# Ledger of designs, part 32: designed miniproteins, single chains

Each design is a single chain, and the fold is of that chain. pLDDT is the mean over its residues in the fold that is shown.

## One batch from the design tools (miniprotein)

Design m1088
Fold by ESMFold2-Fast:
Structure m1088 (fold): chain A 108 residues (1-108)
Amino acid sequence: EIDRQVSEQTVREAAILALDFLISASTDPKLIQKLQDIRQKIKNATTRDQLIAQLEEAIKAGEDVLRSLRANEAPQDVLDRVEQAIDILKVVLDNIKNKNTEPGITVP
């Protein structure tokens, strides 16, 4: 049980680190604001459904950052790091979606 709580915190922290990178890489003030709002909502999420919704929004915003950076001819190493941050968010989302199915919702 203790190890499970630590694992859930680690997964959330990984998402926050990925978002911090996307914020630092973004050149669009509107995307920066959207990413900051998502970051705050992830930190304040009290339910798994809230966290899932914000991670899905974070992935979409990350894709928007990647498109904006490509349009502005950003260096390939920056594009690669943004893609890696998006992949981290996808892994976090998959881990949260596939853990702790509530009793009575999943019939085996």
Scores: mean pLDDT 76

Design m1089
Fold by ESMFold2-Fast:
Structure m1089 (fold): chain A 111 residues (1-111)
Amino acid sequence: MKLSDEQFEKLLEAIKNQDFSEAKKILEESGIEIKNEDKLFHYVGLAAKGDEEKAAKLAYAAVEAFGDKRAAEMVAAGYLGEDEDFSIGNPSEKVKELAEELLEKGKKLEE
């Protein structure tokens, strides 16, 4: 994972607070190039790559804060390194399966 524990906690708080500017800043400070700001949660997943529990917490927080399950699909795509297809409307079966797994795991970690 590219995020330190401190950067992860700040990113999680920024997502819960719907603070896109702070979330973007944390990701850029972590060395992540944000090419499309409309796909911010894709870069969140990319940052969490290698730590599935933190990816799960970020995916769950994104869906809870924004009310859109496609945020979890974006996190899953970034986590898998699928950087060429940012399509929310037609995610791969692997992205859909991982998004469901991350949401279920994230929910259990908040219980």
Scores: mean pLDDT 78

Design m1090
Fold by ESMFold2-Fast:
Structure m1090 (fold): chain A 57 residues (1-57)
Amino acid sequence: SALTEAEFERLLAEARERGDERAIAEIEAIRANGGTVRDLIPIEVELALEDMRRALG
């Protein structure tokens, strides 16, 4: 199902709090194209991998 505007605003606020400009750009692109929850999975996977790389050195 499609994401609501409120869900997009929450995700953008979280990305802005982190200062993650790439996540902001990708969320905005998904929103502009009427994206679904599935479209966010690659972003969340990339963020998890980035956190793992930072933690492991």
Scores: mean pLDDT 67

Design m1091
Fold by ESMFold2-Fast:
Structure m1091 (fold): chain A 85 residues (1-85)
Amino acid sequence: KEFEELLNEFIKRAKEITDARVAAIPDPQERRRLDREDSLWITANALILIGDYLDLTYIKKLPEEQVLEEIKRRADEFLAELEAR
């Protein structure tokens, strides 16, 4: 399923970004705090993408190709926001 691939890729890329910056933090308490915040951010935005996919597909009934393009656009925006943090 194309949506599952997009969602998995988003989560994978988000984890790569967050793991790299968390690894750079020498204080164990600060590292755990940032890791928790990053995990919650990734989870929250993954849930938003799932909700958006369900809304666009089943409520608004848009063509799947258009839905996948929009979800990919939103996922890329979230990743850009994550890198800028």
Scores: mean pLDDT 85

Design m1092
Fold by ESMFold2-Fast:
Structure m1092 (fold): chain A 53 residues (1-53)
Amino acid sequence: SLEEELARAQREVIEAGQRVLDLWDAGAPKEQIDAAVAEHDEAVRRFRELAER
């Protein structure tokens, strides 16, 4: 269902965002942080597309 897809997509956004913060706190290389930011941006984009349905 759309509700289940939205809940899943929201969780993915939260998890990807948390990953970015964890890498920042750990002092990870910029390349790893940039990759995590890109994954978070993609998760946000997917969530927004689902929310517009």
Scores: mean pLDDT 86

Design m1093
Fold by ESMFold2-Fast:
Structure m1093 (fold): chain A 89 residues (1-89)
Amino acid sequence: SLTLSPLVETEVDGKLTVVASQTFGEDADQGVLVLEDLASGKRTVKVIDSSQKQLTVSLEVPKGSTVVATGFQVKDGQIIDQRSLTFKS
């Protein structure tokens, strides 16, 4: 039941902001979403509990960056579902 939205790119002040969102199902205790710039290793991570059901994360990167969004569903401390999307800005 894990769903990742496509990566979205917006330019602000000459920088690119990459956005991803995740929803998770009723069988998960937590959702985790990671955005990472592969060249620099710069990343942002957000964790939410199952009461929220969705989360959105953004990462500011240089133009030409390759960004990976990885979403996880977690139940009882175990990853029960995982998806990844890759975007080149």
Scores: mean pLDDT 74

Design m1094
Fold by ESMFold2-Fast:
Structure m1094 (fold): chain A 62 residues (1-62)
Amino acid sequence: SLQQQIQQKIQELEQQALKTVDAGIAYRKETYGISDAQADAMRAAGKVAARQNALDQVQKEL
């Protein structure tokens, strides 16, 4: 269905964005020595942003 195609595309876009988020967190751990709590908070925020950006991109293509 169209809804399944939309969900699949959102998931793919989220996965791509999260790779960048995870790389950024790794860089900050190495460079600034951020805590695990800070890393977890950054990943949670990054996941929310990745989902919103994926939804916005799919909406533009519809």
Scores: mean pLDDT 82

Design m1095
Fold by ESMFold2-Fast:
Structure m1095 (fold): chain A 85 residues (1-85)
Amino acid sequence: AVAELLERMYLDLLDAGYPVILRDPKTDVTVRLRTHEEVREGIENLVNGKPVKGEVVEPRPRSAEEQALMEEVVARYRPEAEAAA
């Protein structure tokens, strides 16, 4: 399922030191997820159209290092994401 794929991808990003920041389209609030439990709950709620709970943060552009880290982790999941589509 999409939720399971996103959870694994974001948990890998978190473990790699990436700041997991999600924009909730229902509340238009940007939240930072800092723990494995917050990531799992946040992704599950996001996919099911429920409000994402977490630390409210200001939206900011990714740094070059954050962008590179995200691209490395996302690349390993891209074939699975394409197969799920």
Scores: mean pLDDT 76

Design m1096
Fold by ESMFold2-Fast:
Structure m1096 (fold): chain A 75 residues (1-75)
Amino acid sequence: MSEVVLGKVALGDAANYAEEAAKKVSEENKKKLEEIAEEMRRAARDTSVTYEEAKELAEKAYKEVDELLEKNKAE
């Protein structure tokens, strides 16, 4: 598997994680999670994004999703 394909898989997995989280939260937090998912989907279509950049973006997205899920529990 090429690094380009690996990067797309990582970003796609992060987008799926955000989309699934969006189903479980309030409308405000849902919008933010959908924005994260869309950012990951856009990066997956960008041929200039390297595997390392894709991995870093995906890791950041997972962290932001987890933070939004914790915030949603506190609201």
Scores: mean pLDDT 81

Design m1097
Fold by ESMFold2-Fast:
Structure m1097 (fold): chain A 85 residues (1-85)
Amino acid sequence: GHMAAARARSDARTRALADQIEAEAKKNGYPVYRGESPEEAREAAKKLIEDIKKNKYKKGVFVLLSTDPEAARAVAEAVAEIEKL
């Protein structure tokens, strides 16, 4: 119905914006960590934490394209781990 169409359109716009953010970050030499599912978010978060701990990068761009609360939780846990460093 209308709600499903609106969600799909919102997802398409969010993905387009995420693609622009990723392209701009890469153009400026920033590492990009992207998650579109809880599994991808966890793997991206793990890599972000590892890169920060190794002092390879002081900052990075995390792009989360998921409405799953577990994906958001993975990003929040990564932020908490980085704040402890």
Scores: mean pLDDT 68

Design m1098
Fold by ESMFold2-Fast:
Structure m1098 (fold): chain A 87 residues (1-87)
Amino acid sequence: SLEELERRRRELRERERREELRQAFEEIKRDFEETKRKLKEAEERGDEEKVELYKRNLRSLAFAARKIAEATGDEEARRLAKEAEEL
C-alpha cells in the first residue's frame, strides 16, 4: 500500500539520520579524548595559550554532543557534554 511505502521510506530516512548522528558522535568521542589529552599536556607545560584553545574546543564538543543527545536521547552523549562543560 501507499501508506506502507511511506512508512518504510520514513523508517529508512530515520535510520540513515540515526547512523549519521552515531558516526558524528563517534568522531566527537575521538576528538574529546584527544583534546583532553592535549589539554593535560598543555597544562603540564604551562602553555596558557594552548590551554585556552583546548578549553574552547571542549566547549564546541560539548555543544555538538548536546545537540546529538537532544536528537537521539543518547545518555553517553549527555555525559560527554557534561564532562566537557566541566573541564
Scores: mean pLDDT 86

Design m1099
Fold by ESMFold2-Fast:
Structure m1099 (fold): chain A 82 residues (1-82)
Amino acid sequence: KAAEELRELAERLREEARKARDSDPKLYNYLMTAAFYLELASRGDWSQLPRAIEALEKAKALGSPVAEEALETVKRVAEEVE
């Protein structure tokens, strides 16, 4: 279900951010920001999805494959909640 997918995705983004913490602080910050807003959305605040998408687009621009995959998932969920 959408809320469960977003919670699992937020945790994956946090794990990926931890790997980048010392080597790429910008990527770390964008992934952590995306995870934060996805967690809020998973708790019913669907208005935070555009902020998560913005953070994921920035992480994708830095070359994160995980952010690219996450962005596809979040865009699909955003279409479902309308």
Scores: mean pLDDT 83

Design m1100
Fold by ESMFold2-Fast:
Structure m1100 (fold): chain A 55 residues (1-55)
Amino acid sequence: SGKEYAEKARDAAGNGVGGDGARKAMEYFNKAVDAGDEKNAGEAGFYAMSALSQG
């Protein structure tokens, strides 16, 4: 589900090293988009951007 992808994106962003966390979070963002869940896709994208901004 989209919610599961958002949760996995958050986890990847928090546990990844350097750009790896951002890349994994972006992967889950794309999965949420494919599932048609705009709300959770937005949340997953937020975590990907946050991880990228911290590096």
Scores: mean pLDDT 75

Design m1101
Fold by ESMFold2-Fast:
Structure m1101 (fold): chain A 65 residues (1-65)
Amino acid sequence: SSEANARMVGQLLRLAASGRVVSIEIKDKEITVRLEELSPELRETLAAAEKYAKANGYTLTVEEV
């Protein structure tokens, strides 16, 4: 739904705006977030992003690089 999409996109934008994310890739309903360090702030935003991604039919994976 557009509502679930908006909430998912909002959390992904928060991750990107943090300046702590190396990349965010979206391919075939899979979202991969790459980051150098998993801070408490990033953990909270990632948990919210994962929740809304799942509600929107996406899988969110975190990779430390």
Scores: mean pLDDT 81

Design m1102
Fold by ESMFold2-Fast:
Structure m1102 (fold): chain A 63 residues (1-63)
Amino acid sequence: KEEIEKEVNKYRALALNYETLADFYRELAKRDPEKREIYQKLADHYRSMAEEFRKKAEELEKK
């Protein structure tokens, strides 16, 4: 379906946005030792979100 392509593109965009957030917090974790653990957890959380949306896009593309 044509709607599937729109949904795939939406999930890919979300994955990219969350990947950017994960990278942002990962860099903050390197620069701020006092908040390293908090920033690392945020980076891991957003990377997990990016992976989930990437997986959703791939699943839709196969169907």
Scores: mean pLDDT 82

Design m1103
Fold by ESMFold2-Fast:
Structure m1103 (fold): chain A 74 residues (1-74)
Amino acid sequence: MSPAQLPSAELLLALALHEIRQTPAEELEAMRKGVERGVEGLLADLRAQGQLTPEREAELRAVLERVLAEIDRR
């Protein structure tokens, strides 16, 4: 792991987990769709800027999977 180079990914995960804990069960489906769209948008932006490495894509997709798993557990 890179502790300094992708603080936005770790911060995104921490914020998403906090939001999941605060979100009523009936709103989790909307949150799930929002997170999926947000991550795909970020990947597209990084790819367009030539800044998307395979390692960054894997890390962002891992964050997405972890967030979706937590939503699906609720």
Scores: mean pLDDT 73

Design m1104
Fold by ESMFold2-Fast:
Structure m1104 (fold): chain A 81 residues (1-81)
Amino acid sequence: SLIKNKIKEINSIKNFNKQIEKLLNDDELFNSLKEIDVISIGNFLEDIGNLKTAEKLYKKGLKTFPNSERLKRKLKEIENL
């Protein structure tokens, strides 16, 4: 049913958000990510409407990849929303 599908979606989003918060607080794990991994995670956060966590992710990604034109662009796009 539509209601059951919505509940499943909400629970999946909650679990994903919890894992991303753990990732953002784990410097060793975060620093093991490639630039493309940061961008891919950020795109998914944007798709689910979690713009605040996407902004935090891109800011942290820029500390790891300070010359990343892709991360700079992503952060500017979010800041202009």
Scores: mean pLDDT 83

Design m1105
Fold by ESMFold2-Fast:
Structure m1105 (fold): chain A 68 residues (1-68)
Amino acid sequence: SEEELAERLLAHYRALLRHEAARGRLTPQNVAALREGLRADMERLGLSPALAERVEAEFDAEAARLLA
């Protein structure tokens, strides 16, 4: 389903965020690059605007937690 696809994509990008954080390399610049990749992947997969907005919001929340 589209929701299962969105959940798997989000899990992948959360893992990338945590990997960079664990390496001491999580920066606003790296987060911006990962967000660009996430947006490109969501566009390629044709996720609905509502799902894309929710995925991006959850990604941004995780990034904010890890940057704090």
Scores: mean pLDDT 88

Design m1106
Fold by ESMFold2-Fast:
Structure m1106 (fold): chain A 85 residues (1-85)
Amino acid sequence: SAAVAELQRLRAEVEETGDVALLRELYELLRRELRKQLEAAYKAGEISEEEYKELLEKLREEEEKVAEILAKGPKTVEEVTELVE
């Protein structure tokens, strides 16, 4: 999919450059695409309402953790990259 291709491209660029701005962009794109895929799966009847709510909550928890790390300023690119892998 286009989303997977963009995520792979950004990940490769982060690995090559160590650019923290690209890493932030990667996380923002990942959150957007994961929410979009989750909503699409729910609307298609592929997942239940219970599963949808559980996955949204997990995604929210992950977003909060990433936001906390970014707000504190990552000590190393490796700390944020570990979350992508």
Scores: mean pLDDT 66

Design m1107
Fold by ESMFold2-Fast:
Structure m1107 (fold): chain A 64 residues (1-64)
Amino acid sequence: MDEEIEKLRQETMRELNERVEKVEEEARRKGWSRDELMDRIGKVSVEVGAELRRRLEELRRRAS
């Protein structure tokens, strides 16, 4: 994998970790069940994955 893709992947993982931490803190404050927490984390993961795919497609289009 080239360096640009690796940097994008690292940045995306950092964003995912930050969003998951915020969700965990919100769950703790609001008293969410573990099932609710897991569902919310799953949705965040899907959203972050979609954003990563979009950015990768933009990189491919620009390189072409």
Scores: mean pLDDT 79

Design m1108
Fold by ESMFold2-Fast:
Structure m1108 (fold): chain A 65 residues (1-65)
Amino acid sequence: SKLEELAERIRAAGESTLGPAIEVETRGDEIVVRYAPEHRHEATRFYAAASILAIEAGAKLRFEE
């Protein structure tokens, strides 16, 4: 599905900025991104970019530590 493809793309992009401990899951119409607290600043910047992709795909986006 497009949601699963988007989640994988977000994971790949996020891994380069938020480190290998990043986790990305799909829950219904929502994409959930989990990151380590030490990467909070990077997560804030990444959230902006990921939000644009999620809006275009009609998906909800949530970031968790």
Scores: mean pLDDT 77

Design m1109
Fold by ESMFold2-Fast:
Structure m1109 (fold): chain A 81 residues (1-81)
Amino acid sequence: SAMEKFRKGVESLLEVLETESREVALTYARIFIKEHEEFAKNNPELDKEKMEERLKKLREVVEAIEAGDMERAREILEEIL
């Protein structure tokens, strides 16, 4: 399901934040957002409001990573699991 794919992506990004460099985490997060924006656009039958809220949270994660606030990025990701 779309929800399961999103959850798995969040779990993967949490792992990347713990195990990889900030640059790798930032790249992964940006790709993840782009893929899910395209998925939402191509699947209008999905809960659009719920998808938009989750994408908004992922953008906040990118902002936290760019600021070097890895703790904040982790907190946001844990919130949306």
Scores: mean pLDDT 80

Design m1110
Fold by ESMFold2-Fast:
Structure m1110 (fold): chain A 91 residues (1-91)
Amino acid sequence: MEEIKELLEEIERLKREIEEIVEELKKLGKEEEAEKIELELEILEGLLLIELAVAKLTNDSEEEVIEILRRYLERLKKLLEEAKKKLEEAK
């Protein structure tokens, strides 16, 4: 309940940071790098939606939903670090 809300808020914050880096990369003429990060983000979101849909269909526990969200959060953190490295290389 509250933990799920906090995880969703953190996820939205990380997605926003990644999107901001993508826009900055586009401004620097690094469109191909920006597109790769956008595609990776879309793939991760697709996987999350599938995992959550399966959890709902199988009546998975709240703990299992929290683990799905935590895995997604960790994947977003890794993507954010990759995006930051690409941005530093572009400067």
Scores: mean pLDDT 83

Design m1111
Fold by ESMFold2-Fast:
Structure m1111 (fold): chain A 108 residues (1-108)
Amino acid sequence: MSEEEERRKREELEKEINEALARMHLSVARLAIKKGDFLGALHSLLLALYARGKLSKEEYEELKKKIEELFEKGEEKEAIELLLEVAKRKEDEETVELAEEMLKKLEE
């Protein structure tokens, strides 16, 4: 029916918009990593996961708080490792790659 076709087209458009938002956040994360702004990079990667629907609102809020707390304590490696573990569980390969790049830069 035409109503089901309209709904399907809307769902496809919403998915495309959310993926475009995720791609924007991933680009911001890459720039932040290049500048050594790992907290900014982690914030952008969380937004990318949220935009892709891989994090619920509750998971996003909890992870953001934990990451900010770890950074305030100087535990930057632990904050990046936390996001890496989440990204692996959620099967987001691009976030995994960027988190691994951040860890490599910290260990150089």
Scores: mean pLDDT 86

Design m1112
Fold by ESMFold2-Fast:
Structure m1112 (fold): chain A 73 residues (1-73)
Amino acid sequence: MLEKEILAGAKGLDTDGDGVVSYAAFKAWAQKTFGLSDAAIEALFKKADTDGDGVISHAELDAFTADLPPPFT
């Protein structure tokens, strides 16, 4: 399963419109949707959280997925 596709789906978790996805929301969604282990979820979140602030911003998600060649974008 491609990390970038998982992160692209995570943009839908910003239901509050604050421009960020929390670790708790990401973990719950990824575990339910993809059946990922806690370690795999933490590794994916840490890779996307380039600033190390404990959240993934929409800008980080866009930057991470925008460079995906079609049809993945």
Scores: mean pLDDT 67

Design m1113
Fold by ESMFold2-Fast:
Structure m1113 (fold): chain A 81 residues (1-81)
Amino acid sequence: SEEQKKINELIGLILRAIGYEIQAELFPEKKKEYLKKAIKDYKEAIAIAKELNDDKMAAKLDQKLAELEKELKELEEKEKE
């Protein structure tokens, strides 16, 4: 079904984003790059969750996105010092 295809895409985006979060922790020199990639995937996942009317999943992903955006901002501020 089209709904199952969207669910599979949502899962794939979340798993890839988690992979980027892990890479950001393991490779500090590329942390900013991996955080940006994870943020992009979570934004796409949120859009699909909203299309599926999964408000709980969208809210959970929005919280994760806010945490990663805060981490990226703090990292960028440290680079200016």
Scores: mean pLDDT 90

Design m1114
Fold by ESMFold2-Fast:
Structure m1114 (fold): chain A 94 residues (1-94)
Amino acid sequence: SIVDELKELAEKFKEALEAEDIETAKELLQKMYDLLKKNKDKLSKEELEEIERIFDEIERAVLGYELRTGKRHEEIIEIMQKISEVIKEAKEKI
């Protein structure tokens, strides 16, 4: 399922952040964005609620990374903003 794929990508993203592998973290976040954008019109209310929980965990992981390292990557923030917009658009249909 899309939710299961996003959960797997989110876990790998958190691992990449902890390893400070920003290139891999960015690639994984981009894959999540592409997957969401492709499927946004096909998502159920239950799937959207689970996706919002996954995204909340990602936001907390990024904040934790910034607090631990003192580093902020604008490219990661930009992709996260794009993901947030896709989720918002999907929610407006329900």
Scores: mean pLDDT 87

Design m1115
Fold by ESMFold2-Fast:
Structure m1115 (fold): chain A 97 residues (1-97)
Amino acid sequence: AIATADRRRDALLDFINRMRARYPAQQADMDAINTALLQAADNDIQGIRHLQQGDFATANQHYSQSRTNFQRAVDLLQQAGQRFPELQPMARSFSVD
């Protein structure tokens, strides 16, 4: 349902905003992480749409892009964690998902 998707996105934005408030020196990293996560989510949705249409090759391309963007977000969070060790467990959490 659309309401469920909106709540999921709202929760993610709230999470990022809380991190930005707690770690203002890493705001640029938080912005980059947010962008990468949104791009990953968009590519997953596009991948599912193409899979439902039987376009396996295009679906696989979108899933590959989603994985790359998600890994980018994890790498950025790990880099931020080098200055703020408190962020390190969050980087691990992202890599497990």
Scores: mean pLDDT 69

Design m1116
Fold by ESMFold2-Fast:
Structure m1116 (fold): chain A 88 residues (1-88)
Amino acid sequence: MAKLKEAIKLFDEALAALDAGDLDTAIKKYAKGKGLFVGSLGREDEVDKTIEDVEADMRARVAAGQTDVIRKEIIANRTAVRNLLEQQ
């Protein structure tokens, strides 16, 4: 499942960007990874909208001072995608 492996890579890159203080790159990488995950579930038509919605949600969380929540969410989604990849 190439899409799931790429999603994990994007989540790892998002975490690295977050650790470097590059919130914009972290948000974009995470949103793209979420889009690939949604596409892997057969919802290809929802990929672009998922990317846009995730970017908007993450930017709102940054504005609300919830930057630690973003890190936890990326880790949780990475674990979920990895578990799905190992089951298939």
Scores: mean pLDDT 82

Design m1117
Fold by ESMFold2-Fast:
Structure m1117 (fold): chain A 83 residues (1-83)
Amino acid sequence: MRERLYEVLRQAAEDAEEALKRIDEIAAEHGLSEEAKKKIKEALERAKELAEKAIAEDLDEEGLKKTLREVEALLAEAAAVAA
């Protein structure tokens, strides 16, 4: 289970980083306001930081699960703002 949690968290961090690099393009494509773009950027930055920190600190299974729930919530918030 831990190996799967690590893989999911690593993928989430990579996806968030790629989205952050393209945030200006994504905002233009979806017609987002500067305020909406800022909210999405903040959520993606937080999700990336939490996922990377959990991996770096070698958290136990419960810690990894808790972090994954927080990361998923932040990604869902970003998606909701973009919709």
Scores: mean pLDDT 80

Design m1118
Fold by ESMFold2-Fast:
Structure m1118 (fold): chain A 78 residues (1-78)
Amino acid sequence: YKEEALKNIEELKEKVKDNKEIVKTLEEIKELVEKSKDENVLYNTALALEHILSNIEKLSDEQLLESLKQIKEYLKKE
């Protein structure tokens, strides 16, 4: 699940590379994913990132940033 989450983060970074705030948030999520040992947290994070990636064309930058901030807060509660 960690590998899948990291893959989804890199894919998202490529799609939004011109938005510095989103890229910074993705880098912060990447660090939290790399430090996580909770398989349920990693699984849910990978699924949430995959869901965002599949709907990226429907999300505004503001909505995308808000969703990513929620994932970051979820990872911090580990």
Scores: mean pLDDT 81

Design m1119
Fold by ESMFold2-Fast:
Structure m1119 (fold): chain A 90 residues (1-90)
Amino acid sequence: PPPLSEEEVKAYVERAERVIEELVAAYPGPEERRQAIRDLLLALLALILGDDKTAEEYYEKIKPDEAITKIFEYWKNGEAVDESLAEEFL
């Protein structure tokens, strides 16, 4: 398929950011953990968009929270789903 226009990418990002804020708001834990989850989801969005620099900046923000960092590592490896990666998780 053709690449999205700049306007379509912007609309996609705005929708994704809204979903991220809704997911973060649903988290019942402490505020520090909520911020780490927000930064995690924004790092994942940046990876999906191919913005490795922004993803790395968010990754550094979550790095002190070992559990959130492990969730990021799991998603980063798990969402790159091909048959060989599925074997590594099973």
Scores: mean pLDDT 65

Design m1120
Fold by ESMFold2-Fast:
Structure m1120 (fold): chain A 67 residues (1-67)
Amino acid sequence: SSELQKAQDELNKVQEEYDKLLREAERLIVRGLADPATREEDFARAQKLIDEAEKKLSEAQTKLDNL
């Protein structure tokens, strides 16, 4: 089933992107905790990255689950 393999490969790519987005979000959170001047911007940017990561992972998992 080439379709199942394609969905699995996509999920693996999305999981790699998920890890990258979460690491960037963590970096922004650490920066925001250290610097009150950038805190609100850093936390807001981190939240957007987390939301993007969660959405992409959820979409990829849903595709695999429906095969």
Scores: mean pLDDT 86

Design m1121
Fold by ESMFold2-Fast:
Structure m1121 (fold): chain A 75 residues (1-75)
Amino acid sequence: AGPLFPVDDVFEVDGKKFVIKGEYDAATGRGTAEVTIDGETYKGTFELGPREIVVTTPKGTFVLPASGGIGGRGM
């Protein structure tokens, strides 16, 4: 596997605030994160797409728009 990169980003979808903090493998676009939904924190996984982030938690799967960028992109 390649090096892991940090993720720290905030999204608002359907009136809910999502805070995602974790790490992803840039070669696969997949990672693990702590996902805070309206103040409650869950451990989940995510996959980075060209236009979206798909987050899977014990509460369900959420599709978040990647408009705004992820802070700390190692380019």
Scores: mean pLDDT 70

Design m1122
Fold by ESMFold2-Fast:
Structure m1122 (fold): chain A 81 residues (1-81)
Amino acid sequence: MPSSDEVLDEVLSRAQAAKDELEARLPSLSPEEARALLDEIIAQMRAEFEARYPDNSGAAAVLAWLEAELRRWLEEQLARR
């Protein structure tokens, strides 16, 4: 079984990849398109982590925190336009 630290490292790496993808595409996206893309990325991450770490409350808590942070980050990026 992976340790809590290994799960956290994987979640953080996936979050960084998601943020990099959003940043690369942001200049060509409307606010609505950017939010839709984030929703798709969050749904994909949730499915991936549910498949890899079923019934892991720690992974679920980190993912929920990350979803909130990514949404906050995106709104900050959109507000700077």
Scores: mean pLDDT 77

